# Ledger of designs, part 104: designed miniproteins, single chains, continued (5)

Each design is a single chain, and the fold is of that chain. pLDDT is the mean over its residues in the fold that is shown.

## One batch from the design tools (miniprotein)

Design m19844
Fold by ESMFold2-Fast:
Structure m19844 (fold): chain A 63 residues (1-63)
Amino acid sequence: EKEKEYIEKLKKIREQVRENPSPEALEADRRVAEYEKQGNLDEAIDAAVRLLSVLINEILDLK
């Protein structure tokens, strides 16, 4: 439940950077999807945190 909510929030944030996603962001997103597909929500959250870190770096680089 809480894990799912976190992933949903990440998807919303990802939309704002989608015009120019980096390969790193795409790879991190793929990893989140893979763990979620496996039902491994704890690992999916860890991967989602990494994705968020990549997206934040991209936003900071634009500023």
Scores: mean pLDDT 67

Design m19845
Fold by ESMFold2-Fast:
Structure m19845 (fold): chain A 92 residues (1-92)
Amino acid sequence: DPGAGIDPEKLVEAIREAVDELIEAVQKGDLQTATRLAMAVGILATAVQLSGDEKARKEAAEILKEGSERLRTIPAGQELADFLEKLAESLK
């Protein structure tokens, strides 16, 4: 399991950082960077899920939900907003 040896708290922090960078990339119109960051967020969310840590899963879900809401304010962010929302639901 790729997440088994990783600190769940560090995974949550990495998700927060990646989501913030993803939103900045979308705001700048750098969709290639935004797509790469979305992929990284997906991998990190999977690692949180595999960790089995309920607190980390709930914290990650809230970060992803907040990021989704922020992306929905940007016309180019709609597809990425849907992606983050689905990831958040998978962590509940």
Scores: mean pLDDT 83

Design m19846
Fold by ESMFold2-Fast:
Structure m19846 (fold): chain A 69 residues (1-69)
Amino acid sequence: IAESLVSLAQAYLEEGKRLEKEGDLEKAKKMYQLAIDSAQLALRTATGEVKEKAEKIIKEAQEGLKKLE
């Protein structure tokens, strides 16, 4: 379950980066927020490598949001 949530969070992060590149900043922000939400949900049960991946996704998505302000 946690691994699936991390995979989903990674997909949202990648979509956010793609939308940002395309200039759709409003949708990019939404995708970054979904990446954070999914990764945070994964952290409730994640340990070790899966936890580290979730934390990395949160940091990258937060930096994405910060740059779009």
Scores: mean pLDDT 82

Design m19847
Fold by ESMFold2-Fast:
Structure m19847 (fold): chain A 78 residues (1-78)
Amino acid sequence: KYKEEAIKALEEAAKNSPTQVMKDVAQRGIEAVKKGNLQEALDFAEYIAKVASKSKSPSAKEVKEAAEKAKEAIKKAM
């Protein structure tokens, strides 16, 4: 349940990410969740949230909210 919620939230972050680098980090987070590397997944989600918080992109708020949702789901899966 929580792993599926984390994957969906990271997919939302990837879709709304303004740069390919952020999309790649979100994809690595998804793979980490699928492999059960939850600490690694949490680190990727935290990085996305931090970068989005500093971004002036119109989609930055959506990316940050998706990353924070992913962090909560990952923590519940741990």
Scores: mean pLDDT 80

Design m19848
Fold by ESMFold2-Fast:
Structure m19848 (fold): chain A 91 residues (1-91)
Amino acid sequence: SSLEESLKKAKELVERVEKEGLDKVAEEKAEELAKELEEKYGIKLSEEEREEVKETIRKALESAVKNPEDFTAYGMVLLAIGVEKAVLLSK
């Protein structure tokens, strides 16, 4: 997959945070990830696991919003989503 395409998607998420709010975007991405895990891999997340995923995404997005010129902050958004998905798939 294209790293440039993935970074563009992360930047679009940060722009959505500015328009829609941090908690809303983090919740929507956590729900999207939970839905993908259930529908494609048969993995159902508990309420506690969903909250952990949301908080991880929220923190990464908050950092990127505060540092919009910091390329590494966008990379951390992608890593937060990817690592959570990888960890959940390893269960």
Scores: mean pLDDT 74

Design m19849
Fold by ESMFold2-Fast:
Structure m19849 (fold): chain A 86 residues (1-86)
Amino acid sequence: MTLVLTLKNASQATIDQYVAYAQQLKQQGLDVEVKVDGSTLTITIKNAPVSLVVGHVLRAIGLELDGHEVTIEFDGDTTTITVTFK
């Protein structure tokens, strides 16, 4: 499965944390692309296992409950999660 995670209006600490996470996933053999543009971070994982995608969906629901704006889209084998931090 392909997972696209977009974080908007993210703090530098949040960006640093997710960049470190993406590097860890690359070390585990996942095909991961990272793009940082100001306060926006995009992580694309092209060979994501279903368990990893489910984990990020559950995390995104938690962020929505914390008052952040969350959009989750499913298109074939691609899951796109967009989080806009308040």
Scores: mean pLDDT 88

Design m19850
Fold by ESMFold2-Fast:
Structure m19850 (fold): chain A 73 residues (1-73)
Amino acid sequence: SELTQRGREALLKIVDEQSKELKERLKKIKEEAKKKNWSEEELNKKLLEAFVESVVELGDRFEAALAKLKAEA
C-alpha cells in the first residue's frame, strides 16, 4: 500500500540522515583527538559516547515519524 511505502521511505531517510550525521561526528572526534593528542582510551570513550547519542537520537526521530504517520492516516 502507499501508506506502507511512505512509511518505509520515511524510515530509510531517517536512517540515512542519522548515519551521515554519525559519520561526520566520528570524523570530527578523530580530528580533534589528533589535534589535542588524546590517549586511545579518551578517543574510544568519545567515539562510544557519540555512537550511543546517535542511537538515542535515531530512536527519538523514529518515534516522531511514527506519530506523524499515525496522525496523517
Scores: mean pLDDT 83

Design m19851
Fold by ESMFold2-Fast:
Structure m19851 (fold): chain A 79 residues (1-79)
Amino acid sequence: MKVSRYEDVIDLPHLSPEEVAALVEALRPELAALGRELDVEITLTAQGRSIVLRVASERSAAAVLEAMTRAAELIRRAA
């Protein structure tokens, strides 16, 4: 079965790379809960002053889109 995958890069030019890394770690529990709710794999990677958000699901492209939207909102609110 083909995995549905989505990737987005969220630029946070007002934060230092260290602050971006700290934000990624702070968000891990909330994103883990969201991943369990929607049955998707959510990963965050700090890349300088950007967060790389990846979502994957083997079952639902709609769940991937919803997870991307909700995860991006969580990141933007916390930043």
Scores: mean pLDDT 80

Design m19852
Fold by ESMFold2-Fast:
Structure m19852 (fold): chain A 70 residues (1-70)
Amino acid sequence: MEAGLDRALEALRRRAEALVAAGRVEEALALVEEAKAQVRAATEQGLLSPELGERALAELERIEAEVRAA
């Protein structure tokens, strides 16, 4: 579970970076926002532990900050 989540977050970060490199910053922000909504929903439904959900949200917030700084 944890390794799968880390892999998914890494893939999302790479996709967001590619969108930013292409000048598609707004799409990158939308991608991160959608992922945050999915993590919150999964945590609410008990599919992710609160600890894993909080860690995933922290990583997504860091990705969002990097996109906004571009």
Scores: mean pLDDT 82

Design m19853
Fold by ESMFold2-Fast:
Structure m19853 (fold): chain A 74 residues (1-74)
Amino acid sequence: MLTAGEAIFKYVLELLKEKGLPLSEAVRISAEVFSLVPEELKHKLLDEEEVKELLERLRGQAERIIEEAKRRYE
């Protein structure tokens, strides 16, 4: 089981690796994505199904934030 913060951090780290972006951005981007998590889920331990549902909901926003970060390195 993972917290929402741990699940988001792992997801962001994988996306940064796929796009060839600095892993130093992981903390900042994860914090931005985490701010979009519903308050009731922010401090809860999530099972694999709950993690999958949360990441599916946040995918579009996470990808947008990462594209914004990518422009900094172009």
Scores: mean pLDDT 80

Design m19854
Fold by ESMFold2-Fast:
Structure m19854 (fold): chain A 80 residues (1-80)
Amino acid sequence: SPLEKIRELLEKAVASTDPEEQKKLVIEIVNVVIEYLESKGYSDDEIFKAVSEVARIVREALQTGDLEAAYERIEKLLEK
């Protein structure tokens, strides 16, 4: 499941103390989102908007440590 993979990557990113590892995990989360939305037939503009919002949510989670709030926001965004 794309959401299960996003949760796993998000847990790893929040647990990491290495900024380069966190950056790689954020990129992996973004790639999962792109692949999922492309598979659903979303337009490039819709994908770009969703990816930008997901990247923002993930960066906020890295700052706050609030994994559950970030995951709920991403789930809501992808299950429109």
Scores: mean pLDDT 85

Design m19855
Fold by ESMFold2-Fast:
Structure m19855 (fold): chain A 73 residues (1-73)
Amino acid sequence: MSERELEVEVLVSLARMYISLGDKLLSQGKIEEAIKSYEKAIKLAEEALKLDPENEEAKKILEEAKKKIEELK
């Protein structure tokens, strides 16, 4: 595994963590905090896609986070 592959894995893992955090914040009624967590997940997934444009997990995270934000606004 190259350094770039490790960076992509770290970015994807962090993005998943922020999706999970956003979902937990939503369950607590913390809508604005949940949106901020999803926005962080979007940024991390976009960074992963800049390094690996074909990364299916990063694409799924990006679309999921965007959809969640649109549903809350």
Scores: mean pLDDT 85

Design m19856
Fold by ESMFold2-Fast:
Structure m19856 (fold): chain A 64 residues (1-64)
Amino acid sequence: MSDPEELARQLREAAEEYEKQGLTETARLYREGARRAEEGDTLGASVYVVKGAVELALEKRKKE
């Protein structure tokens, strides 16, 4: 369905941007979320979005 495909695309783009910033763990979580969305697992994708947001805050704090 269109929603999972769009979510997968957005998460993949976010992962690429975070990887460029050196936030490798955050990027990894967003890539896993994108994979889940591609498989139609929108709940699993949402869980990884939340995990990615938490990890993003932690990684930014560690680099500052």
Scores: mean pLDDT 78

Design m19857
Fold by ESMFold2-Fast:
Structure m19857 (fold): chain A 60 residues (1-60)
Amino acid sequence: SAREEFRRLLQEAVDAMNQGRFDEAEALINKAIELAERYGDEKSLRLAQTLRRQLEQLKA
Protein backbone atom coordinates (compact mmCIF):
# COMPACT_ATOMS: atom_id res chain seq x y z
CA SER A 1 0.00 0.00 0.00
CA ALA A 2 1.02 3.65 -0.34
CA ARG A 3 1.13 3.96 3.46
CA GLU A 4 3.53 0.99 3.78
CA GLU A 5 5.74 2.42 1.00
CA PHE A 6 5.69 5.81 2.79
CA ARG A 7 6.76 4.20 6.09
CA ARG A 8 9.61 2.36 4.34
CA LEU A 9 10.84 5.57 2.67
CA LEU A 10 10.84 7.47 5.99
CA GLN A 11 12.57 4.61 7.85
CA GLU A 12 15.28 4.46 5.15
CA ALA A 13 15.62 8.26 5.33
CA VAL A 14 16.07 8.17 9.13
CA ASP A 15 18.66 5.37 8.77
CA ALA A 16 20.52 7.45 6.14
CA MET A 17 20.45 10.53 8.43
CA ASN A 18 21.86 8.46 11.32
CA GLN A 19 24.71 7.34 9.04
CA GLY A 20 25.47 10.90 7.83
CA ARG A 21 24.26 10.08 4.29
CA PHE A 22 22.42 13.38 3.98
CA ASP A 23 22.03 13.47 0.16
CA GLU A 24 20.47 9.98 0.23
CA ALA A 25 18.20 10.98 3.14
CA GLU A 26 17.06 14.10 1.21
CA ALA A 27 16.22 12.02 -1.89
CA LEU A 28 14.22 9.52 0.22
CA ILE A 29 12.32 12.31 2.02
CA ASN A 30 11.51 13.96 -1.35
CA LYS A 31 10.09 10.63 -2.62
CA ALA A 32 7.98 10.35 0.56
CA ILE A 33 6.66 13.93 0.08
CA GLU A 34 5.76 13.19 -3.56
CA LEU A 35 3.97 9.98 -2.54
CA ALA A 36 1.99 11.73 0.25
CA GLU A 37 0.99 14.58 -2.11
CA ARG A 38 -0.09 12.12 -4.83
CA TYR A 39 -2.37 10.23 -2.40
CA GLY A 40 -3.64 13.31 -0.50
CA ASP A 41 -2.34 12.05 2.86
CA GLU A 42 -2.05 15.35 4.78
CA LYS A 43 -0.69 13.77 7.99
CA SER A 44 2.04 11.87 6.11
CA LEU A 45 2.88 15.00 4.11
CA ARG A 46 3.33 17.03 7.33
CA LEU A 47 5.49 14.28 8.85
CA ALA A 48 7.79 14.11 5.80
CA GLN A 49 8.05 17.94 5.64
CA THR A 50 8.96 18.01 9.35
CA LEU A 51 11.70 15.43 8.77
CA ARG A 52 13.04 17.48 5.83
CA ARG A 53 13.24 20.57 8.10
CA GLN A 54 15.08 18.49 10.73
CA LEU A 55 17.53 17.28 8.06
CA GLU A 56 18.21 20.88 6.93
CA GLN A 57 18.86 21.93 10.57
CA LEU A 58 21.22 18.96 10.98
CA LYS A 59 23.14 19.93 7.78
CA ALA A 60 23.44 23.60 8.83
Scores: mean pLDDT 86

Design m19858
Fold by ESMFold2-Fast:
Structure m19858 (fold): chain A 99 residues (1-99)
Amino acid sequence: MEEERRLEEARRLAREIALELLISTYISLKEALFEYELKKLLEEGKITEEEYEELLKKKKEELKREEEFLRENWEDEEVRNRLGKEESELLKELSKLKK
């Protein structure tokens, strides 16, 4: 009984780790895409270096709040399914980027 309980707990922890990695990857991809878009605007002279830093800082704060929301709601199957779909879409967008 105790051996079976320990194995079940280990499997649950492994699943939790996998979901944590999914959330971390999703947030990192969103940050990378946003930074790439901002860098393009900076290179085109459409924003200043100061505006670039301010916008990037603001986005990082927004993403931190989104990460906290996802961690609080990760047991919701609909939230997990939506997260996986959005991650796939972000990967496709990154794959289309030139350079």
Scores: mean pLDDT 76

Design m19859
Fold by ESMFold2-Fast:
Structure m19859 (fold): chain A 49 residues (1-49)
Amino acid sequence: SLGEKRRRRIREEEYKRALEGAKQLNDTDGMKEIEAIRKRREEAEKKLK
């Protein structure tokens, strides 16, 4: 749906910003955590689709 597509776009933008922040700080653990959170969100969304 359009609402789902819009929420996904917002979420992707949020994760991109978080990843860029972690990269700037060379926070490897933070980058891994952010990626893991993104994966969990994608799995949750698949259950709703």
Scores: mean pLDDT 73

Design m19860
Fold by ESMFold2-Fast:
Structure m19860 (fold): chain A 63 residues (1-63)
Amino acid sequence: DGVEANTVASEAVVEVLREHPDLSEEEIRKLASQRAKEKYGEDAGKLAEHAVRAIANRRADPV
């Protein structure tokens, strides 16, 4: 799949979670979105926000 923005977004989320495990989900979302946006633009930032939301949903209600 040639969607590099999704890859950058996922990597940003993983990096932020590893560096800042004690942060709230809102703070992780903001940092991951900012990192992804800086690397691959606004679309990557939005995808990072969705990835953090997916992780939160997995904790609350694993589908």
Scores: mean pLDDT 72

Design m19861
Fold by ESMFold2-Fast:
Structure m19861 (fold): chain A 90 residues (1-90)
Amino acid sequence: DEEEAVKLRFEIAELALEGLLRAGVPEEFARKTAWAILNLDKKKIEELIKKLKDEKLREAIRLFYKASEAAEENKLEEAKEYLKKAKEVL
């Protein structure tokens, strides 16, 4: 349901923030990325990805974004699968 989808989107953004921080991404960059994932700001995500040299970080961010997008569409199982893949890449 939509309430579960909203909760999952916040969880995805929080896990993205935690994962990026553990991977050594600076706090301000990680926060901007998590916020863009939560708000489905595709333009901001594309701008942030272009600043990264690490292909694993780029892939993880894309997967977290896809997870958030799937959650917004109430595709909860697809969202969980993208989230799992994002965590595996980091």
Scores: mean pLDDT 88

Design m19862
Fold by ESMFold2-Fast:
Structure m19862 (fold): chain A 54 residues (1-54)
Amino acid sequence: KLTKEEQERIEELSIEILDLAVKIAILKREGIEPEEEQKKLDEKQKELEELLKK
């Protein structure tokens, strides 16, 4: 079962993931490989998956 705190964290992570995805798309459009932003996205996705498995 997810606690209220875990549910709030999932919402926060979802917003942050969407923001990073948009930033990555913009950087790729400009011909820049967004390695740091991709790393941050991967870290947040992993945290989200860990929360969802509880």
Scores: mean pLDDT 81

Design m19863
Fold by ESMFold2-Fast:
Structure m19863 (fold): chain A 63 residues (1-63)
Amino acid sequence: SKEEEKKKLEEKIKELEKRIEELEREAVRAAIAGDLATAQALAKEIKKIQEEIERLKKELEAL
C-alpha cells in the first residue's frame, strides 16, 4: 500500500540522516587531526548520501 511505501521511505531517510551525523563527526575528527585526504573523502560520501535523501524525499512527496 502507499502507506507502507511511505513508512519504508521515512525509515530509510531516517537511517541515512543518522549515517550523515556519524560521517560528519568522523570528518570533523579527521580535519582536527590534519588528515585532509580523509576529511575530503568523508565530505564526498556525505554529499552522495544527501543527494540520496533528496531523491527519497521527492519519492515520498510523490506518494
Scores: mean pLDDT 88

Design m19864
Fold by ESMFold2-Fast:
Structure m19864 (fold): chain A 101 residues (1-101)
Amino acid sequence: MSFENEVERLVELFKKEAAKAAEEKNHEKLREITKAFLSALHSLGVPEEEIYKLLEEVLSELAKEGKLSDEDIEVMRLAALEFEELLKKTNGNVPYIPFPE
């Protein structure tokens, strides 16, 4: 598939998995899903600024649809900050993090 199609597929997968984890009230799974999404985009070579832009677009869309609470969004943003710290600490050499089952 093209690079653009792979990014679009990851965004759609992230939306589905995040909405499901939020419905289950599973904050740990929300953290893992968020890190997996950011890791997958990083592995595809998406620039760091675009990765966080895509994250915020998904969070905004799911919040507007009532699928994420303010608490869910806070948990996911904290996971993104942890991933950003890991990127800085490893000089961009973070291991690929798979989506949880």
Scores: mean pLDDT 82

Design m19865
Fold by ESMFold2-Fast:
Structure m19865 (fold): chain A 56 residues (1-56)
Amino acid sequence: TAAVEAALNRAGAAIGDGDYERAIAILREGLAAHPDSAAARGGLERAERLKAGEPL
């Protein structure tokens, strides 16, 4: 839905600013509202790995 896409865009902006905690919070809220969203789940996993400093 448009709400999930807006959350992904805001999380992407937070990641661009290096604010991974904010990105994680946005994506957790998006996933809680839309638990079947693979895009929100994938975005959350990526944001958590970036915060941890993990290379893939």
Scores: mean pLDDT 79

Design m19868
Fold by ESMFold2-Fast:
Structure m19868 (fold): chain A 95 residues (1-95)
Amino acid sequence: SEEEEDELFERIVKNASAPELEIFFGLLQASKGLTLEEVFERLKKRGISVEELKANIEKNTQKLVDFFKEKGYEKIAEDIKADTERLLAELDRLS
């Protein structure tokens, strides 16, 4: 049901890093034809703002970046940062 999907979307966006969200959105587009705009509209109806989404992405992604840096994967950490900035800019366009 859409309610079950909306609950899943909310859980994912509150806990996922930017790379995880990119994979998730890609899977939604491939399997259900859902665009980022359509997913965002459904999240907005549940009271999740662009500001809350951006804050959650930044928080969850920083944990992932720190993990890769601690393991010596500096290039992966920098690539994640760059991809995060692009995703946040795209979300700003949807607000």
Scores: mean pLDDT 83

Design m19869
Fold by ESMFold2-Fast:
Structure m19869 (fold): chain A 81 residues (1-81)
Amino acid sequence: SAEEELRKEAERRLEELREEMERIKNDPSLTQEQQIERMENLALRLILETAARAREAGLDPDAMVAEVARRAKEVMDEILA
């Protein structure tokens, strides 16, 4: 189903987000403030793209957006700890 396909896509994108955030955290040229800003921008982009794809599929984006936003925040908090 379209919902299952979007869920699998969201899982892949969340894993890619983790890898991107790890690279940002390990970049010695960035200050902590710059790391946080870049991570927040990546998370926001994923949230907006998730909403857009859900709407294109004719699905209510709210639940999937909330889940992706929550998990992106958890990933960022874990990496910044």
Scores: mean pLDDT 87

Design m19870
Fold by ESMFold2-Fast:
Structure m19870 (fold): chain A 77 residues (1-77)
Amino acid sequence: SDALYEALRLGGEGVKAYKEGNYEEAARKFEEAARLFESLGLRRLAADMYANAGKAYEKAGNLEKAKEFYERAKELE
């Protein structure tokens, strides 16, 4: 589906941004990918992307958002 393609693309862009040190951008890309996977019922992929968003927000210094997304990842286990 187009949504699955977009989620995979966003996840890849998040990885690229993270490797380049663009942690805020990476976090937003991972968050968007997570929401798309969640809407598709792909719980494990959504959990992985929420965990990646949490890690990226932590690296960006946004500890409040990091905590929020780590908790969302755990809820989808």
Scores: mean pLDDT 91

Design m19871
Fold by ESMFold2-Fast:
Structure m19871 (fold): chain A 59 residues (1-59)
Amino acid sequence: SILDLLKEKDEELAKEYLELGIEEGVELIKLAVEGASKEEIDKVVEEYKKKIEEILSKL
């Protein structure tokens, strides 16, 4: 997995990756509970995708 690869290369990056995944999950659950639109959900997903890509670019 990406996490296993990150952990092998940089343990701190692996931690940041995990923390971002948890943060995204919590944000998406909050949006779902609040009845957010698909556009609002897609925006959050895209924002976290960019953050994840930034972490992966540090490898």
Scores: mean pLDDT 81

Design m19872
Fold by ESMFold2-Fast:
Structure m19872 (fold): chain A 83 residues (1-83)
Amino acid sequence: ASAEAVDRAEEALKKAHENGRVTVDQAIELGRALVELDRTPMSPEDAARLVEALDKYKDAVDSLPKGLREFAERVRERARAAL
């Protein structure tokens, strides 16, 4: 379900934020969660949570490798469309 993928994405972003850096493992976990969210219909509630997490942990998002950061922004736009 999209709820579990949002939980995993939020946890990875939160850990990166708390550590002041994104580790390779955190980037991989976030990427996997975002791929699942890109393939799965998001409820408005799940979409709102994802957008909030990406905004709250903007420092972590900005620290992602370019490809993953661009992918996160695409998934964010899809989530906004589901609101």
Scores: mean pLDDT 84

Design m19873
Fold by ESMFold2-Fast:
Structure m19873 (fold): chain A 56 residues (1-56)
Amino acid sequence: SVEGPALGEGTQYLHDANLYLGDGDFEKAKEYAQKAIDHGNENTRKAAEAILKQIE
């Protein structure tokens, strides 16, 4: 993985979504995954969609 000089909001939301998913908080995981889709790049959006699809 490649780290930029500053993390975008979308990548931070994706990270939070994964933390909530691991904690079993699916409601928060969905919320943060949707924020990652709205604010993220193509790759971040695809990863967030995968999380939503897994929960749904």
Scores: mean pLDDT 77

Design m19874
Fold by ESMFold2-Fast:
Structure m19874 (fold): chain A 59 residues (1-59)
Amino acid sequence: MDLSERERRVLALAEQGLSDAEIAEILGISRATVSRLRRRALEKEIDEGIELIKRAVSK
């Protein structure tokens, strides 16, 4: 998966239960940038998850 370092950090912080505002403060970026990075990371995770399920279930 081609997650950037920033996308991985945003996901890791979100998994810890932090809000977009808290993540933005920690990383020193805007809330809008956090939302954008999280969306991209989730889209990549969903695409990979679907592909893995498709291969495992369909055989």
Scores: mean pLDDT 72

Design m19875
Fold by ESMFold2-Fast:
Structure m19875 (fold): chain A 63 residues (1-63)
Amino acid sequence: SLEENLERVEKFAKLVGAEKEFLERLKEAIKNKDIDKTNELLAEMFDRVEDIDKDKFRKEVTE
């Protein structure tokens, strides 16, 4: 669900120390179902963490 995807993204963003403005942009992209923008912003977060299954996380948020 949208709410579960937003909660998951917020939790992950806090773990990687993302700024509030970045998180708000990412949440807006997810709410608008803008897959391209969501993937772009997620890629920026993923560069900060090596041990996460990035493909699985991306699919869970965008699908």
Scores: mean pLDDT 72

Design m19876
Fold by ESMFold2-Fast:
Structure m19876 (fold): chain A 61 residues (1-61)
Amino acid sequence: MLLAQTKIDAARNHLAAGDYERAIQYAQEALSIMDTLAPSPETEKLRAEAQAVLAEGQAGL
């Protein structure tokens, strides 16, 4: 979970900086980590956060 959260935080920072391509990359990496984890409320919350960053990054391109 810490690694996935760190990647989401990095994606969010790049999104705030206008670096949409890197934001998308980190968000996708976080989602890949989520796919290896058992379903849980915490995992679903992080997945939603990663998907939100991914969508915003793609909209910014």
Scores: mean pLDDT 80

Design m19877
Fold by ESMFold2-Fast:
Structure m19877 (fold): chain A 68 residues (1-68)
Amino acid sequence: KPLPSPEEIRATLLALADQMRAAGASTEQILIALRHEADEYLAAAPSEEERARIEAVLAEVEAWVRGQ
């Protein structure tokens, strides 16, 4: 199964964070859900370079969530 692009992963994580925030989820709950979602992409990544890109996207989205 092909891995989504970094921008597609970013869009998916941002959409998840926005949906959870709209539902009244805490920052901690959102961060846990983002990690869980990212773990699926990390498990599918065939190289350390692709894992590093996914981790960078996750860190950026987590920083955005914490900054709110």
Scores: mean pLDDT 82

Design m19878
Fold by ESMFold2-Fast:
Structure m19878 (fold): chain A 100 residues (1-100)
Amino acid sequence: SVEELIREAEELIKKAKEALKEGNIEEAIELLNEALNLLERALKEAKTKEELERLLELAKEVLELGKEVLKKAETLEEINKAIGVILRAIGLIFEIESKL
């Protein structure tokens, strides 16, 4: 269900924040990409304005965390992966806003 996908994405975002706070950049990137996968799946099933608004807020949170990851990234691989998260989040935000 959309609600289950949103709840699972929220938990992954929380874990990504914790990983980032601990300096575990690679784990934060993996968790953010997994959260984006769930949010993209939830968007395909979302039918209400309330669901779309919740997805938008989470996508914006992933964008902000992706920017923090980019700021803390120490290797070219980490930088490229962080940019990937940022671009995916921007694309998702645009798609959600187009449906509101």
Scores: mean pLDDT 91

Design m19879
Fold by ESMFold2-Fast:
Structure m19879 (fold): chain A 55 residues (1-55)
Amino acid sequence: SPADELARRILEAGRAGDWDAVSEAAKQASELPVTDEERYRIGRALAEAARALGA
């Protein structure tokens, strides 16, 4: 789904240290109509990306 693709991009960008890509994907996710499950997955990806960027 588009939400799963965004979650994947967020994780990859976070691990690559690309905060701008994480920020852009997060903005796209806020515009995307998502289910509660998809929102949860995106939220987890954002948390993991933030952790990776902070490492």
Scores: mean pLDDT 80

Design m19880
Fold by ESMFold2-Fast:
Structure m19880 (fold): chain A 66 residues (1-66)
Amino acid sequence: MKELSDEEIEELAKKFGVSPEKVRKVAEELVEAAERGEGVDPEELAKKYGVSPDLVREVARLLAEK
């Protein structure tokens, strides 16, 4: 399955000033949506979890590189 490593999660959490658990939840939502063939709006997902839309975009980019 496509997933972020614990190191990638910690680096993103540090960069964006959020908890590692928030990064993990964003990654899980993006993976689940991709498995269903659904698109995700980064701004809506960011609002749902109280994170930056830039964090959502960076997580999506890293997952796409795998």
Scores: mean pLDDT 79

Design m19881
Fold by ESMFold2-Fast:
Structure m19881 (fold): chain A 68 residues (1-68)
Amino acid sequence: SEDEKLIKRLEEELDRAVAEGDVLSAYTILVAASMLLQAAKSQGNEELAKKFEELRDRIAARVAELEA
């Protein structure tokens, strides 16, 4: 599905940013996930919103670790 492909791409980009210590790129990926969550909520798609919320929370945790 398109949502699974998008989630996989964001996770792959995050893995690269974390490996490179690129806090700005990692933060940009977090913003992208937050925007996707907002879009899913605006469309009333609860299942998709939950997937993007879980993705956002995983990204946020990694960004926090990278900034520490």
Scores: mean pLDDT 86

